Designed miniproteins, single chains, continued (5). Designs and how they scored, part 72

Each design is a single chain, and the fold is of that chain. pLDDT is the mean over its residues in the fold that is shown.

## One batch from the design tools (miniprotein)

Design m18495
Fold by ESMFold2-Fast:
Structure m18495 (fold): chain A 99 residues (1-99)
Amino acid sequence: MTDVTIEVTGTVTAGQPIPGAKVTVRVYADGKLVAEGTAVTDENGNFTITLTVRAPAGAMLIVEVTAEAEGYSPATKTARVPAVPGQTITVNLDLTLTP
């Protein structure tokens, strides 16, 4: 097992930025949930969340980001990142919600 830092950034929009949207980040390794965190978007719809993940070195991590806001359908995006020891991995995911 090794520790990997993942920084997830992005925006939540629905034709315009959505402030106060709930963003949930879940990280999976080998089909198992290894890290989870939650953030709230700022007045410009931006979010940032930093997670420390404990996973086997060289494992492929699945980063799942779900955005939720009142009056909109939830949106989910995923990214795949390698678990490289001693590195900070930045993932940028922009989410568009529908009413």
Scores: mean pLDDT 84

Design m18496
Fold by ESMFold2-Fast:
Structure m18496 (fold): chain A 80 residues (1-80)
Amino acid sequence: QTIDPLKPITIKKDGTYNYTVNAKNGYVNVGGAGLSSTKRVNVSDGTHKVTIEVANGQAKVSIDGKEVATFPLTGPITIG
């Protein structure tokens, strides 16, 4: 599914979740309640693959197969 950057992603259980995101202006932002600040990830404009892996109370976010953030899953995740 394509991520809507205005709609936080709620993950309820451990697993691997696959999405797509549309990057604009050469980056996407990754945010989450367990992350101290929103992280900017530089990517080309257009569509990118996002994988969110949840295990042991942690979320690992990867863009195009590269890990960009790992943080405690304490609430919804935002990407866009």
Scores: mean pLDDT 80

Design m18497
Fold by ESMFold2-Fast:
Parts: structure tokens; sequence; C-alpha cells
Structure m18497 (fold): chain A 61 residues (1-61)
């Protein structure tokens, strides 16, 4: 579905950004980058939950 494809694309972009932020935090020790990485991690979890919920709903249709 277009909605599921869009969520998966957003998940992949967010996961890539979280990995980039993690690498920057590990290189610099900047607490702002740590916060940004943790925020990205929470968003990744939200997107994963939405993907599961929408996948189950579409499989039932």
Amino acid sequence: SPELDALRAEYERNLARARELYAQWKATGDPALKKAFLDAGRRTNELAEQIVALSEAEAAA
C-alpha cells in the first residue's frame, strides 16, 4: 500500500539519521548529539509500531 510504503521509507530515513547521529556523538561526546540520537531512537520505535499496526490491518482486509 502507498501508506505502508511511505511509513517504511520514513523508517529507513529515520534509522539512517539515527546511525549518523550516533556516530557523531561517539566522535565528539556532544550531549546535544546524544539527545538527538535518543529522540531519533524514540521516533524509530513509533514508526515500527505504526508499520506493524498498518501491516496487520491491511493483511486483515
Scores: mean pLDDT 87

Design m18498
Fold by ESMFold2-Fast:
Structure m18498 (fold): chain A 92 residues (1-92)
Amino acid sequence: SIEELLKKYLELYAKKLSEIFGVDYESVLEGLKKKFEELLEKIKKDKEVALELLKKALEMSDLTPEEIKEKIEEAKKLSNEELLKKAIELLK
C-alpha cells in the first residue's frame, strides 16, 4: 500500500539524514512522523509529492544534478506506488 511504502521511505530517509548530517536518528524520524498524515493525504491527491520524495532520495546518491533531472523526467510516467518503491530502493 502507499501508506506502508511511505512509512518505509520516511524511516530510510531519516536514517540517511542522520548518517549524512550527524543528527540523531530518533529525533529526525519523530519529526518526519509528525508530517506523515499530511504527506499521506497529499501523495494520494498530487503526483508531484511522490516525485519530490524520489528527488530527495536521488539527491542522497552520488548522481549529478543532470542525472537526477533525467531520472525524474523518466519517472513522471510511473504511479505513486512505483515512485515510492524506486525511492526506497535508492535509500537502502
Scores: mean pLDDT 81

Design m18499
Fold by ESMFold2-Fast:
Structure m18499 (fold): chain A 84 residues (1-84)
Amino acid sequence: SSSLEAEIQLSLALMIANLMKKYPEEVTAEDVRRLAELALEAVALDPSLKPLAMELLREVAETAEAAGNEEGAAIAREALEALE
């Protein structure tokens, strides 16, 4: 079902975000783009996940910025704006 697919997509995004917190200097802009795609797809499949996806993207943007990954931070912020 779309709800199960949405949960899988968001769970994968959460896993990537947790890895970014542990290894922020190893995360590329491409990794952030993949995470953003997963989060946006999850919300498209299940709009009730929007608050969780927005919180996740905000946290990812902050993590990327703190690591000096300005391109990754910009990607996460753009995805967050798409959900606002």
Scores: mean pLDDT 87

Design m18500
Fold by ESMFold2-Fast:
Structure m18500 (fold): chain A 68 residues (1-68)
Amino acid sequence: MELEAGQRAVTRSGYPGRAGQAARLALRLMREKGLSPEEAGKIAAKETGISKSTGILAAEAAKEVLEK
């Protein structure tokens, strides 16, 4: 409660290290399990502790690597 809500929201979505970990996990899930970016992103977000939206964006970035 003493923490700034805006700063906390930015921390949840703005940590590049966590987004990178989510992208790697999503890439693995899409490659190994054939999950969609949305499904892989949701799982990666839970595992890395980032927001669902950020996890989905990380999964979309990982999908570009697979399509390449």
Scores: mean pLDDT 67

Design m18501
Fold by ESMFold2-Fast:
Structure m18501 (fold): chain A 58 residues (1-58)
Amino acid sequence: NAEKVAKEIVEKYKPKEVKIDAPVPSGPGIFEKIRENRYNAEEMKKTLEELGVKVVSF
């Protein structure tokens, strides 16, 4: 769960800024993998920003 992981990172490390790597996959099933990766990264970004953490890549 991306939201739970984001909250744990903030509570344990209290970062000012986080870089989220959402690589664009290649090869078979690319559209499904892109959709899944972007969804998880977007949820994590949203949770981090709601907790006052700056997200610098996505």
Scores: mean pLDDT 64

Design m18502
Fold by ESMFold2-Fast:
Structure m18502 (fold): chain A 67 residues (1-67)
Amino acid sequence: GPIDEKEVAEALALIYLGIANVLERKGDYEGAISAYEKALQILREAGGDPDLIAEVEKRIEELKSKL
């Protein structure tokens, strides 16, 4: 069948969320924010889970307060 672009986008967003989590745990808040923002862009464009989008947005705001 045709490529499922939404499923591919969701997988890519999860990869960026994983990268963001690793960077955050290392104290690289600037890098973590960048990775979360990339995941957020992908989720918004793909019509991803609104609850997940809201959680990522809140996490970005919390991390920005640490810069």
Scores: mean pLDDT 84

Design m18503
Fold by ESMFold2-Fast:
Structure m18503 (fold): chain A 62 residues (1-62)
Amino acid sequence: EKEKRLEEYLEEVRRTIAEHGPLAALDKIREIAKETSKVDPELAKEIRDRGVELVREAIEAR
């Protein structure tokens, strides 16, 4: 199911934020979205949108 795959990618983004920081997570999101867009552009868009939201929330201690 697409929802399960989305959550797995978002969990990887969360881990990247924790281990390497929000800027590294943005690069990770771009890489995942680029690869995913080759087979499922809708999922790639959701990964990008939700992933960026997670990064914003993580650094929103602005």
Scores: mean pLDDT 78

Design m18504
Fold by ESMFold2-Fast:
Structure m18504 (fold): chain A 73 residues (1-73)
Amino acid sequence: DEVSNRLSLSVSYSANIIRDGVMDAILAEVDDIAAKYGTTYDQTIVRLIALSGEEEFSRVHQLAEAVAERKRA
């Protein structure tokens, strides 16, 4: 799945991004994926969580919370 592969690589590649204040870059990528593939933020986050490993789960969860706070209505 292209969306899942892209998100998995982003999280694995940049383990520190979510925590060191570059979360906006990943959020922008999530937004781009949602727009391009017609998925909602919620659906994209579900895929991201499913792909996260034990070590990265906390970081992925933090990203999910940040995305959930964005206005998409």
Scores: mean pLDDT 54

Design m18505
Fold by ESMFold2-Fast:
Structure m18505 (fold): chain A 80 residues (1-80)
Amino acid sequence: MAEAARRAAEAAVEHSRKAAETEDGIEKIEEAIKEAERALAELDAVAAAHPELDAAALRAALEEALEELKKILKEAKEKA
């Protein structure tokens, strides 16, 4: 589960970088941000139930991806 969440976050960032080059890139980036926020919330719930899970590294990866997505979105909106 934790590995799947990290993989999803990485895929969302990569997809958003490609989407930023398209006409509807802003909409795709907004969807990626929502997905990353949901993944982070799910990770927090799992970490609370499973204290032995190394959630810190996964949380950091998701937070980093979310911040990158927000920066891409801001730049895309400023350019538009």
Scores: mean pLDDT 71

Design m18506
Fold by ESMFold2-Fast:
Structure m18506 (fold): chain A 104 residues (1-104)
Amino acid sequence: MESNDPELIKAAELLAKGAVYLRNGDYEKAIEYFKQALELAEKVDPNSPLVAAAYLGLGKAYDKMGKFDEAIRWYEKAIELAEKSGDEDLLKVARENLENTRKK
């Protein structure tokens, strides 16, 4: 069963754009798109998997910029949401990223 919410579809498109900029090393643009995706996804459903994905994306972008304290805050938000939703895959990824950032 597919989600047909047009605002969640747009949030997913913004997440995809953020991921492209993150991959290309434009971390400031990645953060901009992830924040736009987060705002839109939270407005529709604050417990959405897209909200958790935006938190992970923001954490990764801040980590790549060397802003480790900011990255940690976003990973902690992703962990909290993953625990509430029972998303074990997201929880594992968020915890691994948090652990790696804390070692820096």
Scores: mean pLDDT 84

Design m18507
Fold by ESMFold2-Fast:
Structure m18507 (fold): chain A 90 residues (1-90)
Amino acid sequence: MLDEGGERVLEASTEGGKAALESADSKHVPIAVGGMISGIGGAWSLGRLGDVEAALDGARTVKLAGERVGSEKGVEGGERAIRAAEEAGR
């Protein structure tokens, strides 16, 4: 299992990515999917390797995906993931 910090980043990134995907039209689905994959990958890197920078990069990508597809919940999820990654790095 991921540690608690990695789990929090994973949860927020998954929620944000899912919200972005649900808001995306067919043309923007790859942007939403890319954001979700980056967020999940960053959370895994944090949980397995303690890689806070990877988690921050993934979380920021979730936020950007939410912004690009116009998903307020996607942006919020990305922001929560960024906060969780920052807390894990303290």
Scores: mean pLDDT 80

Design m18508
Fold by ESMFold2-Fast:
Structure m18508 (fold): chain A 60 residues (1-60)
Amino acid sequence: MDGETLARRVEEAGALGLLGRLAGKSPGTVRKALREAKDVDEAAKRVGVDPGVLSAMARA
């Protein structure tokens, strides 16, 4: 899953605010970090969360 698709799915799931609070970042910063990532593992590293948590949020 590319970063653009990942960012869209997380936003559609309403999880941007939750990820922002978990990572200590604004929702806009989280969205940008997700969009710029090549895959879920890079996105999770950029945001500062577990890849499994990020994958679960994208599936909701």
Scores: mean pLDDT 78

Design m18509
Fold by ESMFold2-Fast:
Structure m18509 (fold): chain A 82 residues (1-82)
Amino acid sequence: IEKIIDELGKKAVEIDPKNAEKIKKLTEGGKKEILKALKESAEKAIEAVNALGGSLTSLSPKASEEAEAYAKKAIEAIKKAA
């Protein structure tokens, strides 16, 4: 899961370098929330994944496709681990 989030952050920064600092902060915060939620339930972790994807799309519409791909991949990884 961590590598999926890190790859999202890297790709989003490449697509929208003007928002690089905000994207890095958002993906780091989202990663912490997702890891915390994973300790509680898969459902909460999926909610956190979708929250990060939505926030990133709002911050950087150019990265929306990457955010969508990340969410699908992250949710699949969470379901496999549950």
Scores: mean pLDDT 81

Design m18510
Fold by ESMFold2-Fast:
Structure m18510 (fold): chain A 75 residues (1-75)
Amino acid sequence: MSPELLKRTLDLSMEAIDEAVKLTIARKRGDRRAELEHQRDIYLYNAKISALLGDTASAERNREEARRAEELLRS
């Protein structure tokens, strides 16, 4: 809404797009570990964007999905 909030949201969205590109490359290469790492990072960026926009429920769901991806990485 404010110019500062818009800029922060766009910057985070750009980072999420970069991670989505890396996720696509990992999938095409069959690199499951890299795929999970980039999926985790996308969830974390989405959580930050949702929090900035005041969507606390979406932010928490995205953090929970990131935690699940992290658990799979530890296995």
Scores: mean pLDDT 87

Design m18511
Fold by ESMFold2-Fast:
Structure m18511 (fold): chain A 83 residues (1-83)
Amino acid sequence: DELLELMRRTTEIAKEAIAAGEETEESLKLAKEAEEKASKYRVPLFAEVAGLAAKAIASSKDPELVERVREGLEELLRLLSYG
């Protein structure tokens, strides 16, 4: 399943991006909000991916990893919007 493979890949990149930065209370709040918003799609793994992506984007100090996370999230949203 291409959706599952993309979710796994995006999760891996998001974890690398998070490791390249520092966790803040603000990044945790953004992660929670993103996970809650993504729960509307009724795909539990996507909610987790969205939370990790938001945390990575907010906390990471590696702009290349942040861009890869953004691209992965955009592709996931596109797939979920069409199916």
Scores: mean pLDDT 81

Design m18512
Fold by ESMFold2-Fast:
Structure m18512 (fold): chain A 112 residues (1-112)
Amino acid sequence: MKEKVDELVKALTTPVSDEELDRLVEQASFEDIIEALKKIKENIDKLTPEQLRNVLESLLRIAEKYLSKEDVEKLRKMIQEKFLSATSEEERKQAAKDIIDEFIKMLEKSQK
């Protein structure tokens, strides 16, 4: 399981095909996905704007498989209103952290 976390972190932070991301996610548990996202959030200041965008796009793809339609739309709205509308790097980093935190909470509630 922990080896899957490192693979997920790489897939979420680098450009990968939708098929490759889907394959890795299908092999991972919810705990693996949550741990990967926590690692990304802890290192968010080291990520480029392109890597942050890749994380959020991948997160929406995962959400569409595991979360309710309402939760997916809430995440899309947060990306549009906070991340894409941000005018500074600090605002973008904060928006990405907020979106990751919300997604983790949604995943935890879906199984707990």
Scores: mean pLDDT 78

Design m18513
Fold by ESMFold2-Fast:
Structure m18513 (fold): chain A 96 residues (1-96)
Amino acid sequence: MEAELREMERAMEEAGLSELAKEILLAAFAGPEAALAALRAAVGRELDEDEKNALKVAAAVILSEHKDVSQEQRREISDLIDAGDIAGALALLEAL
């Protein structure tokens, strides 16, 4: 995990991702609790497409702990992130 995180940091730097997108992805790879904290920190922020995609990765990590979540709920969370409604996505994730 630690070596994989360092490789991910280098890949993100080469991809030209924002510092926020990098921070969210590193939190996602640290685990579900860190991923949830990254989603909370993103509430009310203006987000680009890379940052939204990083938040979808974070949400997917959280959802991996909840096998009973329907495909409809997973789509709703993804759609809320795409719309920039991180508060709505977070509310659904915290209700799991």
Scores: mean pLDDT 78

Design m18514
Fold by ESMFold2-Fast:
Structure m18514 (fold): chain A 87 residues (1-87)
Amino acid sequence: SDYVDTLRQAVERGLLSEEQLERAIAYIDEVLSDDADPFYKPLWESALDVVRSGLKEGRSIDELEKNPKITEYPGKGAYDKLLDKLR
């Protein structure tokens, strides 16, 4: 998927470790699965789009945590959890 490709490129650029990549992919696959709550899926997709864009631009996880583009709950909750999995 486009998200997996972006995360893999972030590892190649030194923004993520292989361990962080594996944890992030497993978590994203779980929260975006067909069994996921359909009311929360758009929040996870939005959080993933913001993180993906930031990593593609060369931002670190620390930079994304310090400068969150999603500040309103419940979307911020999804964003914070995704960044926690990328640590």
Scores: mean pLDDT 76

Design m18515
Fold by ESMFold2-Fast:
Structure m18515 (fold): chain A 87 residues (1-87)
Amino acid sequence: WSAEEREAFLAKIPELKEEAAKVLPPEAAKKVAELLEKAAEAIRAGDAEGAARALAEAIRTAAEAAGVEVDEAAVEAYARRLARALV
């Protein structure tokens, strides 16, 4: 990902928070929003490991609230690849 793609991703975080609030229960939506914000802070700080952890937790939290089973190892692998691309 280029710097332009990173900025585009960061700019979408408020929209993702709004979408989560509309489709998830309030408690889960709040947790997802907090985790997305932690991911954004980690990306800005150049912390790929922190970004990966926050993204993986956000995905798991959203999936659990939606009643969707996910492969935790696949989620972690995806989050790490995304975080390395963003940092």
Scores: mean pLDDT 76

Design m18516
Fold by ESMFold2-Fast:
Structure m18516 (fold): chain A 62 residues (1-62)
Amino acid sequence: SPWDFIFRLFDKNKDGTLDAAEIADIKFAFPTIPKDIYDELQKTGKLTPEIKEALFTQYFGK
């Protein structure tokens, strides 16, 4: 998924987990993504299949 690649670019410390600052950078780049998706990202620090589907729908399908 392109979201996996994009989110890896924002994983600034390269630990494989997204922290609040990295998520804030993603939020600045993609402001239309709802808070619920960011909350799930913060819980996991990773993209789940459900989050990827929601991101695709939000970006292209809303």
Scores: mean pLDDT 70

Design m18517
Fold by ESMFold2-Fast:
Structure m18517 (fold): chain A 80 residues (1-80)
Amino acid sequence: SAAKKKEVKKQIILLQAQATLYRMLAMVSKDPKEAEKLRETADKLESKADQAQKYLDDGDIDKAQKVANDGFDYYESVKK
């Protein structure tokens, strides 16, 4: 539905925003180990956003939603 597509688009934008934030934090980190972990987190969030966008572009809203949700589950696991 159009409403589901809008919701997935919002989720993708938020995942992209979080990836950008983690990438910026990595650039200002003075600890190389912390910077590496932050870059890995950014890369994974970006990958999930890109995969969800690809499913949206293909018209597969259900798969796009699942990938976006997986991205948020990953985010919740690393923000501790």
Scores: mean pLDDT 88

Design m18518
Fold by ESMFold2-Fast:
Structure m18518 (fold): chain A 84 residues (1-84)
Amino acid sequence: LVEELAERLLPVLRALAAAHAATAPASEAEIEEGARWWARQIAEDPRRVAELARLGLEKLRAENADPVEIAAYEALRRLAEEAA
């Protein structure tokens, strides 16, 4: 269900937005639309989203990226794997 997936993604995207607020501030409406967009991607092709998230995580960990970005990709991967 897209609505339920979006609700589960919201706190993760809010944390990511907060981490980037100084350079790229986002409104609550923009964060909510981002969550719905990703929820739709998961609903349409969960296996593809899971693979993209896994590859993204590998790259982020290799680059010692921001822990908030890593946590966001981990959440995306988990939700996509659950939906597959």
Scores: mean pLDDT 81

Design m18519
Fold by ESMFold2-Fast:
Structure m18519 (fold): chain A 92 residues (1-92)
Amino acid sequence: SGEEILKEIAKQALEGLPIFEENAKNSSVPPKELTEEDRKRLEELLKELEEAIRNKDAVEFGEKLALLLVEAYEYNDEEFLEKLIEILKKVI
């Protein structure tokens, strides 16, 4: 079912996130400045991720998660990464 696939994706993401966070912090690429418009866009993506969880939509969940991971790496924003981790923990 979609719920089982969603939980498996969330578990794999949570297992990978500590390595992802360490690599982002040690990156030689300077983080991109997070504007107010970027912050609002990321907050909207987080809401869409939570909606996918409520709807048990594994495809939308995976797509929104991938977008959020790319954005978190680009900005190296610890606050958004922590919010993502909290959302993922609620799925498992």
Scores: mean pLDDT 78

Design m18520
Fold by ESMFold2-Fast:
Structure m18520 (fold): chain A 110 residues (1-110)
Amino acid sequence: SEEERKLAQEALNGNLEAFYTLYDRLVAGEELSKEQLLALLVQFTRNYLGGLLDGESLNEIIAYALKLAGLTRYVEKALTKTPQELADELSEEDMERIKQWLLDELARGR
């Protein structure tokens, strides 16, 4: 829905309320869209790398997020495509890899 897309876009842009809404859904085992999973991965990347991302564009932060999740093949696309176009390129296997990476990071403690 338009509301679900807006939630993903707000989280991608660093809205922490939107991020925690998606985080709670992930922890509850609820279904998330490709764009919502990408938004969670991006915020985890911001939290992990911190000041190393200072001055980086959203596209560059997404590229780092994909590297951390082992999705290096999408890095060039992250720099040239919109987040929506990039999310649409992700396979079901890529989504499961992102989910597993996020759950593993949660288990490692923040």
Scores: mean pLDDT 84

Design m18521
Fold by ESMFold2-Fast:
Structure m18521 (fold): chain A 78 residues (1-78)
Amino acid sequence: MSQEEKLAQLEQGVAFLELAVRRAAEAGDLAGLRRAIEDAEYLKELAKQTLSPEDAARILARLDRVIAEARAAIERLE
């Protein structure tokens, strides 16, 4: 798999998590928000291991935002 293909797959995974967090927050789905945090942390480790440092930095920044949004939603629901 090329570096471009790896980056595209990770970008798609991040986009799915961004959407999943918003849907879970709207639904009050605490379990869904916690799963999204776990999935985002897994993708952060995968990005660090598989991408160039520059590409990893962009993916990690987006995943950190996903984790922050999910944590903020959990705090609002509790």
Scores: mean pLDDT 85

Design m18522
Fold by ESMFold2-Fast:
Structure m18522 (fold): chain A 105 residues (1-105)
Amino acid sequence: SFEEVRRRAVELVRRYLAGELSREEVVRGLAEIAREMAGLSEEERRELAEAVARVIAEDTRHDPRAAFREFVRLLAEGGVEAGLPLDEVARLAQLVAEAFNAIAA
């Protein structure tokens, strides 16, 4: 379900920001979420991107913009590991970037 994907994505990002996950574990988690996103509507993808961006903007202890830039790199690695076309990986990164910029402005 969309709600379960959103919950898992938010939990993954929170654990990443808390330093509880290795880079490899984060990339694997993002790859799993990226695969499930193929089944989501465009509206659900935007809501997921906003939820993730909000966690980064609000829960980062220092320099949310640096944390966001690193997260986008991890998301790109996860999307590639998931076997997504580069255009889809770029689209997902763009959705999160737009959401983050709207929240962090």
Scores: mean pLDDT 83

Design m18523
Fold by ESMFold2-Fast:
Structure m18523 (fold): chain A 70 residues (1-70)
Amino acid sequence: SPEVSLDISEVDGRPRFTLRVDGVPVRELSWEEVVAWLREQVPDLTDEDLDAFLRGLADAFGISVEELRG
């Protein structure tokens, strides 16, 4: 199976999510697409786990959770 990873970069003080396959960037993801991908990778992923991840990203970038969701 190909190695799939999520890359998180900064653009204009906001997180940009890029999906990589075997280290190659293939697609930019919205937050909704990131959540869908994470749930596919971790079927037992809880809403609490997602909230913790979302808050951590918002804090790291100095933005609100609502702004991060788009």
Scores: mean pLDDT 80

Design m18524
Fold by ESMFold2-Fast:
Structure m18524 (fold): chain A 109 residues (1-109)
Amino acid sequence: KEKIDELREKVLEVFAKRFGLTPEQVEALKAEVDEILKKSNFDLSQLTEDQLINTLIVNVLEALSRLYKEGKVELPEEARKLAEDFDTGKNVEKINKIIEDIRNEVKKL
């Protein structure tokens, strides 16, 4: 539990820094991630650390896409573009590179 919470906070920190998210935007994103995790039927304790980090990054991308579609909070342009690309399945290679970059930054924290 504590390790999942720690890694989630680190992933959110990297997203906030990379995309210039405000504290209010980070709180909204965290709430959506928590909802996605609660609806998941998968036991996260079975994942390796690398698998867990990748899962959390994907959950943040899904949360970002939800915020973008529902207009619940205003997002910076770069974050909105990422949300749209993720939702539409466009620019898969760019999305994968962003996931790798974020995972590497999380591992350095």
Scores: mean pLDDT 79

Design m18525
Fold by ESMFold2-Fast:
Structure m18525 (fold): chain A 101 residues (1-101)
Amino acid sequence: SNLSLPLINRLIAAALRAIGRALDLELSGQTDPRLLELYELAVEAAMLGLKAENDELAEKALEVAERILALVDDAVAGRISPDAALAEARALYEELKELFE
């Protein structure tokens, strides 16, 4: 893959942020499996970006990962239900996957 190094670093950072937040949730003793799936989808989007053939496609994957992380923040803050956040995140990830086919 001929991706720019700053973009690779941002994709890795997004994945690590999602993993760290998922671990913090597990360690809190208050695990909502929907929030864990949201973090898993954010990691998958970022990792898919690392497999992109060009920077434009990788940037779209990064945007999806960041948007899914924002949906977690909204769900945790009670601005959106976890079910609604998960439905939107799944739709975003499926749309992203189509760009790689």
Scores: mean pLDDT 88

Design m18526
Fold by ESMFold2-Fast:
Structure m18526 (fold): chain A 83 residues (1-83)
Amino acid sequence: KPSPEELRRDAEQALDDAVSNLEKAEKYLKEGNKKEAIRYSLLAMFQALVALTLAEMAGDPELVQRARDILERALKIGEEAEK
C-alpha cells in the first residue's frame, strides 16, 4: 500500500524522534533523574522499533541497521538507569 519512498521517509522520521528521546534519556541519566531517563529510553525504544519495522518493509538495509543501533543504545541507557 505505501510506497518504499513513503516507508523510508516515515522510518527516518521515527528515527529522528527516537534520537531526540534518546538524547533526553542520556541527559536525565547524567542528571541522576532515573525516572525520566527510564521514561525517555522507553519512548526511544518504541520509536526505534517503529523505524525498524518501516525500514524492513521499505527494504532499506542502511535504515534497518540505524534503527537497530538506536534500539541497542536506548536499551543500554534504560539498563543503566535501573541501577
Scores: mean pLDDT 87

Design m18527
Fold by ESMFold2-Fast:
Structure m18527 (fold): chain A 100 residues (1-100)
Amino acid sequence: MSNQEVLDKVRALVAEILEIAATETDPVKATKEIIEKLKEMKKLLKEHAKNFSEEEQEELLKLLQALFDAVLPLLDKVPQELQDEFKKILNEIAEIIEKA
């Protein structure tokens, strides 16, 4: 898979997460679906992140920040355990990008 194909897949996953956050009426269901999409993103980035330039890594971190900002209102409506799981997976993804 090319760097461009990986970046396009990450952008698609971010778009799916933003759609879930905007359209799902059940905050718990939405957050669980978002966590599953983040697990897919983590797997993809763990396999391919070492191939990214510093500029591509900065763009990925900006995408993660935009994702966090969009999901934050949803997190206020879910149990603490689910908030902690979301934050953990997001931090793990950020560390993969930063250490690549």
Scores: mean pLDDT 83

Design m18528
Fold by ESMFold2-Fast:
Structure m18528 (fold): chain A 99 residues (1-99)
Amino acid sequence: MELIKKLKEALEKKDVETVKKIIEELQERAEELSEEEIEEVVKLLIEAAREAIEKKDYELAFEYVNLGEKFLESLPNPDIMLMAELGVVALEAAVEKVT
């Protein structure tokens, strides 16, 4: 899907506003997404959040996790394991922020 390619480019550029717009468009088209495409979107957000944690940009990490959670929650059958992975990344960011 072209939107997933645009998402990857926006994440690489750290263009949070474009990432938000792409996620919103993907939410509107959620029923058109394959399970593989859903997993790819969430994994891209998780990787971007982890990179933000490594750079000590915890606010950006939380933003990407929140976008992933909103995306999954918009789906008819949200993947509990992907939601759990997002939760772990959020916990990692929170621990690093206070230590």
Scores: mean pLDDT 83

